# Designed miniproteins, single chains, continued (2): the designs that were tried, part 72

Each design is a single chain, and the fold is of that chain. pLDDT is the mean over its residues in the fold that is shown.

## One batch from the design tools (miniprotein)

Design m6643
Fold by ESMFold2-Fast:
Structure m6643 (fold): chain A 55 residues (1-55)
Amino acid sequence: MEEEREQLRKRLEAVVANARAAGKSPEDIAAHVRFLGEQWGYPELGEELAAEVLA
């Protein structure tokens, strides 16, 4: 459902923000959000956020 995808995107965005605050490298953050996207059944969402982090 679109609501579920949007909710998961917000969760991944929070993960990115928290990881940046913790001093994680962009590469570590990108790898982590890709992993979470695959685990949650939205690998394309994980790839999208990983690309944004590495930009």
Scores: mean pLDDT 80

Design m6644
Fold by ESMFold2-Fast:
Structure m6644 (fold): chain A 88 residues (1-88)
Amino acid sequence: ELEKAKKHLDEAIAAAEAGDYETARRHVMEAVRYLEKVKDKEKAIQLVEEAIGRLSALADAETDLDRQVELSIMIITLAVTLVNLKNK
């Protein structure tokens, strides 16, 4: 399930880079479902932290407020997932 989570996170970031936030949000949601099933918590945590870093870099580079909000929603979703992974 780690491999599927990584694929969905990579596709979410690619969609976000292209400005397709609907597709990006869908892939973030799918990634979260797979991350909940991952047995290797350390690798899952690393994967989520990497994704948060990449989306945060996109948000920092954005000058459009609506696009910044869309990126922030995805970052918050992944940050909640990260807290859940660390607490379980």
Scores: mean pLDDT 83

Design m6645
Fold by ESMFold2-Fast:
Structure m6645 (fold): chain A 70 residues (1-70)
Amino acid sequence: IQELQDKAFELSKKAAELMNEARKYVEEAQKSTPEQREELLKKAKELGKKAAELMDESSRLVTEARRLKY
């Protein structure tokens, strides 16, 4: 159980870090030229997708840990 919780927590932290980076790119895109905006938004989208995948995996591990306890 603890190993699953530790792994879920690690994935959640990585997802939060990726979301913070994505937000920085979105904010920079709003201040940038149209050409730079498209490139920055593309990077933000890719980071957001990776963060979502890590959050989904973290959620699955949390659910599994709960089932092992109950």
Scores: mean pLDDT 79

Design m6646
Fold by ESMFold2-Fast:
Structure m6646 (fold): chain A 103 residues (1-103)
Amino acid sequence: MEEELNKRIKEIAGITFEEALELLRYDKEHSPDRFAAERAITALEMARKAVIAAGLPDEAVQHLAKALEAIKNRDYDAATAHAGEAVRVARPLIEAEGKEVTF
C-alpha cells in the first residue's frame, strides 16, 4: 500500500540524515581530510535524494543543499549546522508516521 511505501521511504530518509550528520560531526572532531569530505558529500547527496523521495518539506531539502555547499568549501561548522536543521525539520514528520524510525 502507498502508506507502507511512504513509511519505508521516510525510514530511509531518517537513517541517511543521521548517517550524514554523524559523518560531519566525526570529520569535525577528527582531522578532516579530502576523503572524509568526499564521503560526507556522498552521504549528504543520498540524504537529499531520500528526503525528496519521501516527500519531506522543501525546507529540509534546502538545508541539505546548503550543507552540501558548505562541505564542498570545507566549512564543517556550516555543513553540520545546516544538516542539523534538516534533521530538525524532518524528524517530527518521520516520527509522526513512523515512531519506529530512530535518527
Scores: mean pLDDT 66

Design m6647
Fold by ESMFold2-Fast:
Structure m6647 (fold): chain A 63 residues (1-63)
Amino acid sequence: MSREEILLEAEASLLLMHAYLLNDEALAREAAELANRLQAGEISLEEARERLEELRKRLREHA
């Protein structure tokens, strides 16, 4: 596993934690799915980065 993969998984996990704290069940589910797909190698790093940015944008809407 590359450093990039490890960092993306870590970021997805942090996003999942924040989603739970904000009581956003849908965001939490999508963050968990992203982490699982990264671990399984079912998503490219580029696609994972794009997806993570979309989820981060939604998280910022709670600010």
Scores: mean pLDDT 79

Design m6648
Fold by ESMFold2-Fast:
Structure m6648 (fold): chain A 61 residues (1-61)
Amino acid sequence: AITDKQLEDIAKEIAEEFNIPLADAMSLVKRVAPESKDATDLYNKAKARVEAMLAEIEAGL
């Protein structure tokens, strides 16, 4: 199970790395958490989702 502290730590890491608001990162991480098996899987899925959204915006997809 992923702990609340791990959710917060991952959200802060994503927010800082992609320069997005912490609230948006927390919302994203919380949505992905139920589909994730551990903290590493959660980070990888959250990161991939942010990267995909940014790429879609840049490409006009």
Scores: mean pLDDT 79

Design m6649
Fold by ESMFold2-Fast:
Structure m6649 (fold): chain A 76 residues (1-76)
Amino acid sequence: VTLGVPDEVVEKLRALGHEVERYDSVDEIPEDTTHLFVHDVDYEKLAKKLPTLKNLKSLSDTSREVPPEVFKAFRK
């Protein structure tokens, strides 16, 4: 699952055998998502969505370090 990630990165992940879905909005992320890749997203909106993603095991940003506030929401 990717949000805001460039097409070239998505294509490379798919070429490596990863099932990668691209979403343009935080609201489109399925609640059963286990791995999430983001690029320059609205972290305030993402932090509100994270508590609903109970199966989420990893969160990574391709553009910057994930803010500590977001990790707090993710781990709760």
Scores: mean pLDDT 64

Design m6650
Fold by ESMFold2-Fast:
Structure m6650 (fold): chain A 60 residues (1-60)
Amino acid sequence: MKKVTAKIVAKGTNGVLGEADGAEVRVDLETGEALVLENGEILKGRAVEITEEEVVVELL
């Protein structure tokens, strides 16, 4: 599956907001579900790695 590595721009207790090459990445920390918003599309994925600076999302 395709992976997207996003730079973390905001962290909260329930979620992470990231950016990758103009795409907005949102991660739900309760479920591990991720949304990648790019070119008017919403792609679903899963967070497979979360570090201090980056989140890696695997697209479904």
Scores: mean pLDDT 81

Design m6651
Fold by ESMFold2-Fast:
Structure m6651 (fold): chain A 62 residues (1-62)
Amino acid sequence: KKKELKKKILELIALELRKIGLEFELEHLELSEEEKEKIEAEIKEIEEKIKELEKEIEELEK
């Protein structure tokens, strides 16, 4: 096991938790249209980062 692998797994977990939190905010909070747009954009950015990290983790595990 490499320290880099553990670091990336922790980053992945943190991003997944942040995405869940933002999705919860969109579903349950009364938000302005501007706030909704900002959160949706942030979720999209997080999804892209998650894909990158998943690929990097897969390469490190292989």
Scores: mean pLDDT 80

Design m6652
Fold by ESMFold2-Fast:
Structure m6652 (fold): chain A 61 residues (1-61)
Amino acid sequence: MDEVNRVVGLVLRAIGDYLEGNYEEAAKDFEEAAKLSEQSGDKVTAERYRKLAEELKKKIE
């Protein structure tokens, strides 16, 4: 499977969770997207998704 397509799917799921107020689920989706991006060598994208996950975790405290 194309890792880019899987990352896009996870990001779309995370955005949906965020819009519904499911911040913990959204954070988990971004963390998984970050892992896949790092495995594909895209460290910049992985770092961005990790930061988004951390910010979402702060919302749920």
Scores: mean pLDDT 79

Design m6653
Fold by ESMFold2-Fast:
Structure m6653 (fold): chain A 66 residues (1-66)
Amino acid sequence: GVEAIEAALEEAETRQPASAAIPYIRKALEYAKQGKPEEAIKELEKAREYDPTIASIEEAIKALKE
């Protein structure tokens, strides 16, 4: 859930701080904290489209689909 999205955000900010995916990961985290996992998944899918090299985004999507 939330922890997997936080891990994706940390990876993005540490390894690729200029990544266009970061705003979408942050938005996904806000939705997940609000109990809106479907909206969080949509924002993570956008983040993955902007930066497919951040592997933890895919892991966060899988965690939310459980």
Scores: mean pLDDT 80

Design m6654
Fold by ESMFold2-Fast:
Structure m6654 (fold): chain A 75 residues (1-75)
Amino acid sequence: ATPLTPEQEQRNLELVKLMNKTLEEMDAASSREEKLAIIDKTVEEFKTKLGLSDETVEQIRKALEGIVDEEEARK
């Protein structure tokens, strides 16, 4: 098992919390523009609050944008 430091455990909890909040806000948003604004805010929070790498932040952004694009394609 990969050992987690208390700091890593706290970061994981914050990451899960921010991700869940983002998904809830995106689900509540009615327009693609609102959802993209939520994604931009979330990406900035991951970078600023959690100190995630640019690569990780970009992967999260692409995943969230993919959810929005999939939802638009189903309309």
Scores: mean pLDDT 76

Design m6655
Fold by ESMFold2-Fast:
Structure m6655 (fold): chain A 85 residues (1-85)
Amino acid sequence: ESIYLSEEELEELFKFADKDGDGKISFEELIEGLEEFLNRKLSEAEKKLFRKHFKKMDKDGDGVISLEEFLAYLLSDPTDPFRVK
């Protein structure tokens, strides 16, 4: 299922996921942040979709993404689980 978020909402989501405040999040932190932001658990289909997009955002393959990588990817691809308009 798709989720529609603005750029500001995406930044808020990243802040919810970034519990350590280091400016980077892991895939697990992204999923936990999404569940907190939406106040619900994600389905297996949603988790699979987000994992696919996380790997595309993680250009360095280090298992973490920055806010800049997160926003740049999602703002460039409106077919992602976050349909940003």
Scores: mean pLDDT 69

Design m6656
Fold by ESMFold2-Fast:
Structure m6656 (fold): chain A 56 residues (1-56)
Amino acid sequence: AGDPEAARRAAREAALAVGADEETAEKSGIGSQKMAEDGGFSAEQAAQMARASVAA
């Protein structure tokens, strides 16, 4: 299910997994949570976007 809390956790975990610091990971989580609140964004989509953003 695409709940905002799941999106936040998924994005944070994904960002940390690709070497982001905790501050960057938290910002990725917050952004993904807001997207999930606004548009039904899934946890899997949140994780994919977080990995892409940190890798850039």
Scores: mean pLDDT 75

Design m6657
Fold by ESMFold2-Fast:
Structure m6657 (fold): chain A 76 residues (1-76)
Amino acid sequence: MEEERKARIDALEARRQAALDASNKTVAQGEKLAKEYLEKGDIDKANEALYNAGKSRATALGEVKRAQREADELRA
C-alpha cells in the first residue's frame, strides 16, 4: 500500500515536471520563432507562434494543477 502510494505520487510529480518542461521548451521556441517571423514581416505566422505558445502554457498549468491535487489527496 505505502509503496504503491509512493509510486503514484512519484508518477504524478514526474508527469507535472514533464508537462512544465515540454511547455517551457515550446514557449521558448515559439517566442524565438515569432521574433524571426516579425523580422521577416510575417505578422500572421508570428501571431500564430505566440498563440500556440500561450495555449501550451495554459494546458501545462492545468496539468500541473491536476497532478498537484491528486498528489495532495494521496498524501492526506
Scores: mean pLDDT 79

Design m6658
Fold by ESMFold2-Fast:
Structure m6658 (fold): chain A 65 residues (1-65)
Amino acid sequence: SAIEEDAVLGMARIAAWVYGGKDVEIRDGTLYVYLDLKDEKKREAARKTFKKLAEAAGLKLEVYD
C-alpha cells in the first residue's frame, strides 16, 4: 500500500528538517534526499527513516550526503 506522492513529499520535508537536511524531492518514481550530516549515527538513522518512507510510497530512494 503506497501513500500519495504529495503526502510523502510533505512527510519527507518534515523529516529532512528534523535531521538538518538541505532538500527533498520526488522525481520519476524516486525520492531524492539531500543531507548535510556529520554524525554517522544520525546519517544512518536518517537513511533508515527515508528508506521506510520511500518503501511505503512505492518509491526508489537516492540519498546524497
Scores: mean pLDDT 74

Design m6659
Fold by ESMFold2-Fast:
Structure m6659 (fold): chain A 82 residues (1-82)
Amino acid sequence: HMEEIRRKIEELSRFFSQSKDPELQEKAAEIVRKYHEEVRKKGGFQVSEEDLREIYEKMLNDFIKLAKEFGYEEEVERAEKL
């Protein structure tokens, strides 16, 4: 479900933004920029629901990996419950 994926992304994004770790914030911003560009290349506003879901799934996976890399496994567990 795309809304479920979006909620998980929003939760992790909120966590990254509220962290006081500038390296974590910069890496999270890089992930966001990467997937915004992918959406743009696949048609931007005209991107298909299927392509958008796949992009969001990849973005969520990158966010989970980033959080785990920085030792925030508990925040990953919180997001996964959404």
Scores: mean pLDDT 82

Design m6661
Fold by ESMFold2-Fast:
Structure m6661 (fold): chain A 68 residues (1-68)
Amino acid sequence: MEEEIKKAIEEARKYIDEARQALANGDVPAAVEALRKAMEAISQLPEDHPERKKLREEVERLAREIAA
């Protein structure tokens, strides 16, 4: 269970970083796909895990930047 949580956090951070890089390059479709994968990884975390809220807020911030 702890290894699965750690892996999900690492995957979420990886996709958030990929989304930031895609946005920096002007590649909106790639950024959207990376955020989708990040949210899927975040959904594997327990609802009460402190990293879940933090990672979700980072994804929502990037999604707002894309939509603006």
Scores: mean pLDDT 81

Design m6663
Fold by ESMFold2-Fast:
Structure m6663 (fold): chain A 90 residues (1-90)
Amino acid sequence: MLSPRERLVALATAAAIAGVAATLDEADAETAVELAREAIRLAEEHGDRESAEELARLLELVARALAEAGLDEAAERLRELAEEARRVAE
């Protein structure tokens, strides 16, 4: 079974991939949001502040890519999730 850290890294990676895919297909934006929420939940439950900081950084990068593709609502949702990840990192 995957450790909490391994699970978090896998979810964060999947969220980033889904976010990039969303620049081609808007339906993938919702997948990116759900994967990001799950990654934040795991970081919060396990007190993994370092992973939460990295997740916030990745979500900001993905949000920027979505905004550049014209997916402004999805970009805003991921930016809000990046702020949640930063709160976990504090």
Scores: mean pLDDT 76

Design m6664
Fold by ESMFold2-Fast:
Structure m6664 (fold): chain A 68 residues (1-68)
Amino acid sequence: MKPESQETQMVVVAAMLAAGAGFTDLAVEQARKAYELGASKEDLERVAQIVRESTGDEKAAEEILKAA
């Protein structure tokens, strides 16, 4: 498996932390940036799931998935 770049991994983690903390807009922004940096669709699906579980914001989860 090819490892993700350190920057990509940091942005994915930032998106997950924002999602878990209820910062939905920040989670969407960081998830989109992570995808542009080479994050996988699976990484975006994890962020979207955390948004759904922490905030219940289905629109934000859909926006994250649409970025992939």
Scores: mean pLDDT 79

Design m6665
Fold by ESMFold2-Fast:
Structure m6665 (fold): chain A 96 residues (1-96)
Amino acid sequence: AAALVARAEALLERARELIKEGRYEEALELLREALRLAQELLNLGALEEALKILEKVIELLRELIKKATDPEVKREAEELLGLAEFLLGLAKRLLE
């Protein structure tokens, strides 16, 4: 779990920098990988860690969607946002 969290945190920090630079396609690929790591954390039962990563992914995807002008980038970001929000809801239910 710790190694997956560290990788996800590094990807999220790089994605934030890329979004600030207007490099949205590259940021989107990093956010997709961070979301995959969050899914792995959920499968391992690391629910609190997965929740934290998912919330950060959602935050950055929303920022990317607001700033991006390319329709395909926006579409892919909106698809990832939907998946991230679904997984966040699942993680919250599993913590009950």
Scores: mean pLDDT 87

Design m6666
Fold by ESMFold2-Fast:
Structure m6666 (fold): chain A 65 residues (1-65)
Amino acid sequence: GVEEAREYIERAREALERGDTDEAREYLQKALEHAAQAYESDPETARRLVAEVQELRERIKKLEE
């Protein structure tokens, strides 16, 4: 749920700091899956988590230009 999505987002940030865009993408996918599950119990937090994942995915896209 929410806590798992947050943990994966943090791991994605660490991967990005190391320049590992492939690992970051994998963690962001897992974060998105857990955020989606959170919509049933906490839709507001789930939307914020999805937005954060999308922001990090845009950062990956720019790094891979």
Scores: mean pLDDT 83

Design m6667
Fold by ESMFold2-Fast:
Structure m6667 (fold): chain A 95 residues (1-95)
Amino acid sequence: SQEEREALAERRIADNKATIDSYIEELKNASPEEQGRVLTIARVVLIAVQTELWVLMQHVDEETRERILKEGKEMIDKFNKALEELGYKPIKVKL
């Protein structure tokens, strides 16, 4: 049903937010020498998150799609803000 698809989208958004938050904390707690490795992994994860959200947007209604787009942009912005605060360049990822 539509409600089941929306509920699935909400769960996937929440899971992806938790994943992004986890990598932000790992990056902040990493030594300068380890940050390069964490950044490489986080970049791959961010692309995977973008791909999953893009796929989810194709199978939901317009209202849910707009919500996924908004939440996805907020996740990307939060991650890039953490990068800038640590002196790194933002990763350019689009939904």
Scores: mean pLDDT 79

Design m6668
Fold by ESMFold2-Fast:
Structure m6668 (fold): chain A 74 residues (1-74)
Amino acid sequence: MPTEEEKEKYRKLGEEYYKKGEEYYKKGKYEEAAEYFKKAAEYYEKAGDKEKALEADINAGIALLVLGVKKVTE
């Protein structure tokens, strides 16, 4: 198990990647947004924050769904 100090580091990395996911999503870069949300989920899971990890995974899925619709309609 990671130390409490390492969990704090992972939580901050999760927050940073989650913020990048939101930024790319707002720019319409859904593939990159999904990648950042997925990384956020991985770091939140390492931090033991299962709720935020799930939220990040859901947002990655939403970004990929939007990307899929865009590829079909364009």
Scores: mean pLDDT 82

Design m6669
Fold by ESMFold2-Fast:
Structure m6669 (fold): chain A 71 residues (1-71)
Amino acid sequence: EGERKGEGAGGGAGGVGAQEEVSPEGGYLGGAGGARRGGGKEAGEGAAKGAIEAGGTEGSKAGGKGAIEAG
């Protein structure tokens, strides 16, 4: 039912799930490093975007606050 290809290529789980089988190589290091770089950037962008869309004023200030609280 839910297994099909949607799990691999259709969802975000595809990127992480596929590597889970052999994650020990980059699981520990890649997980921490990736989250710090990718996660921080993704969370910050989402928070900044939401603040700008909601306020439509100065996303620079709102984005900074939202990013820290989101993290």
Scores: mean pLDDT 42

Design m6670
Fold by ESMFold2-Fast:
Structure m6670 (fold): chain A 66 residues (1-66)
Amino acid sequence: EKKEILKEIAKDTLVTELGMSEEEAQKVVDALEKGDIEEAVKLLVEAGLSEEQAREVAETVHKGLS
C-alpha cells in the first residue's frame, strides 16, 4: 500500500513536472518497480528528456521505490 502511494506520487510528478501522459508515466514507474533502469531511461527520452536527465530521474525514482 505505501509503495502504491509512492508510485502514484511519482506518476503525478512525471505528468505535472515533465509533461508526460499518464500512460507514459505509468510505464516509467512500472519499469522502475521492476528495476529496469534502461527501459525507464528510454521512455523518459521518448517523452523529451535528455539521456543524462532521464538517467538521473530514473535512478532517483528507483531508489525511492526500493
Scores: mean pLDDT 79

Design m6671
Fold by ESMFold2-Fast:
Structure m6671 (fold): chain A 60 residues (1-60)
Amino acid sequence: SHMAERAQALADRMLGKSAEERRAIAMEAAKELREEGYSDLEIGEILAEAARRVAEAEAA
């Protein structure tokens, strides 16, 4: 749930953005999550889930 909430917040930041802007947002988000104490595995899971949610929203 908590990781899903972070993934949704990240997806909301990425929706409607260009590929370059999404990459920048993802890099900034990864830095923020690492500073908050998330592991590299958890960060990867959040980024992957956010990307999946963006793709699904854009396909609808």
Scores: mean pLDDT 85

Design m6673
Fold by ESMFold2-Fast:
Structure m6673 (fold): chain A 55 residues (1-55)
Amino acid sequence: MEEIKKLEEEANKLYDEAVKAREAGASPETVQELMRKANELYGKALELRAELKKA
C-alpha cells in the first residue's frame, strides 16, 4: 500500500505541475511531458491496486 500511495502522490504532483506550467505559459511540449509522466504513474498504481485485490 505504501508504494501505491507514493505513486499516486507523485502523479498528483506532476499533474498539478503540468496545470501550473500551462497557466504560466510553458511550452505545450513541457506540459504534455509532465502529463504523460503522471499518467504512467497512475497506471502503475492501478495495476498494483488490482494485484492486491486478487483473492
Scores: mean pLDDT 80

Design m6674
Fold by ESMFold2-Fast:
Structure m6674 (fold): chain A 107 residues (1-107)
Amino acid sequence: MDAIRRQLEAARELGAHEERRVLPDGVLATSIWSDNPDAVALALNAYVEEARARGLALEATGSNPGDPKARASIAVRGSEAARRAAEEAMEAAAKKANNAVGIGLPV
């Protein structure tokens, strides 16, 4: 919760928003959207890089070109252990994303 909140605060400062939900098959999903596609791309890239560094499988989906807002979704499928590992990766990625946007953020 706290790591996701910190990521949300950092993304929000760049004009991005985040929503976490559990899908019907138990998949943990994080959705990121903004009127600023650079804000969404920065957060998504941080998540992808951290997941790779940890050897995690990460599903990322971008928005349709016709959407008025840039959107990206991250979903992790599998066991509770896999979802927990994804949360840890997301926390680490949020920390990196916050550092990358620190020039624009007070944190």
Scores: mean pLDDT 58

Design m6675
Fold by ESMFold2-Fast:
Structure m6675 (fold): chain A 65 residues (1-65)
Amino acid sequence: VSEEELREEVEKALLRIEASVLYLAGKETAPEYMREVRERVDRLIEEGDLEEARRLIREAKEKLE
């Protein structure tokens, strides 16, 4: 396993953790929206679009504020 591959896997894991924390924090306020965001983030991570996944998490956090 290359260093860049390992870094990517770590980033995927961290994004999944962030999405889960966001879901738990926001599900009381906007349960349907939070479910949609979590599903979209999971799909983006599986596709390897980590930049878009990070952007979506940031937008969802801002929308909940």
Scores: mean pLDDT 79

Design m6676
Fold by ESMFold2-Fast:
Parts: C-alpha cells; sequence; structure tokens
Structure m6676 (fold): chain A 70 residues (1-70)
C-alpha cells in the first residue's frame, strides 16, 4: 500500500477531527503520525510506515472508546 497515500489520508482525517473538540486529541495523534509516515515514505521505509499506521489506528480506536465512555 502506498505510504504517501496513507499519510495524506491521515492528515485529512486529522484536520476533520480537530474541528470537533471531543476528538481534537485523536486529530493531533493522526496529524503527528501523518508527518512521521510521510518522512518514512520519503526514505523508502514502507515497513516502518505500515507499522506506525497500525499502531496509530489502534491508539485512535482506544481514545475514541474513552471519549464515548465519558
Amino acid sequence: MDAKEIAKELAAAAEELKKDPRYAKIGELLAEAAKQIEELAKKGDDEAANKLYRQTAAEAQRLAQEIEAA
């Protein structure tokens, strides 16, 4: 999967989530991950980019559940 495309999608999702104060922390997480994935993609490290994407998705899921529980 194209790591540059993943980074672009995460950056767009981050901007959308930041518009909702409840999800601002998830938006910040996705924005930071997007920058790191883009950097890894530029270096050709698709494996590290994919690993970071999976870790970010898991953490975002956890944070979303915490927000729903509050």
Scores: mean pLDDT 80

Design m6677
Fold by ESMFold2-Fast:
Structure m6677 (fold): chain A 66 residues (1-66)
Amino acid sequence: SAGAEAGGRAGAAATTAEGAAAGSQLGWDKVHGPEGAARGRAGGLTVAQGLGGRAAGDISKASMSG
């Protein structure tokens, strides 16, 4: 169980880091100039929160079924 949880957490962390990097790069595109960068950061937080919640839920379900 502990090994499976560690593996799942490492995978989730890698996915979260990759998603955060992609979100950050989209923000860095500054589609609306400097103000777009600030909005991109706020949007990135919202997306990261949603993705984080789903990932945590999936890990919990995997732990219960394992």
Scores: mean pLDDT 50

Design m6678
Fold by ESMFold2-Fast:
Structure m6678 (fold): chain A 76 residues (1-76)
Amino acid sequence: MKVSEEEFENEVKIALGEIYLALGKMDLERGDYESAIESFEKALELFKSADPSNPDAQAGIKEAEELIEKAREKLK
């Protein structure tokens, strides 16, 4: 039984995206805006590579884009 390997792969991408969002938020709180942007960009890439119909992936894309913009505003 290795049914849903495709679904598992999408879940892994979403989970990794959420991990990078969390890392970016920690960097943002520390004032490490460049590292925060890098982490949010990695999260965005992971969410975009997941199933586009997945609501969690869609929410992650939106949050990552908003956080990238917020961090960029801090950089000048």
Scores: mean pLDDT 80

Design m6679
Fold by ESMFold2-Fast:
Structure m6679 (fold): chain A 85 residues (1-85)
Amino acid sequence: MATLTITATFPNEELAKEVAEYLKIVLEELKKQGIIEDFEIKLEGKKLTITFTFKSEELAKEIGERIAEYLRERGATDIKVEVKE
């Protein structure tokens, strides 16, 4: 089992909140499909922290890169991606 943590900072709190609400919907669907085992979203002002649990580290890395790209497209800065076994 692997844990993926993504932290991202947005230009404003409104954008961070909109992205968090969208990702919650997407991640609930991924959990329903069995792609992820669990997830948590924490929003602290402009800072968004997402934690995911996966069955494999390889899958965690692939999904993590895809989400990081999405966050960057939405204007996120200081994106950090960490994978732990």
Scores: mean pLDDT 81

Design m6680
Fold by ESMFold2-Fast:
Structure m6680 (fold): chain A 97 residues (1-97)
Amino acid sequence: DPERIEEVERRREALIGELDALYDYLKPSMTPEQRERLEELVEKLKEIIRGIKSLEELEKLEELMKKLGDDIRKNSKTPEEAIEKTIEALEELIKNA
């Protein structure tokens, strides 16, 4: 179904955009070492996203990314806590992919 292929492509690019936005949001508060680590994790997760061919797999990752963003916004008291939570969550997402 060509419409499903286009939908998967659009939603992959949207997730990649959300990931870039999260990195850019945290970047000013990071040490050089944290920037290097988070950049590595972001690039690895982008490769995983680009490999997704089904809506079902994509929806699972979208739900996890939404949960991560919600946790960072609601439960992080400092920029340092937000950075640590993000690194840990992205490491877990990559490990389980």
Scores: mean pLDDT 81

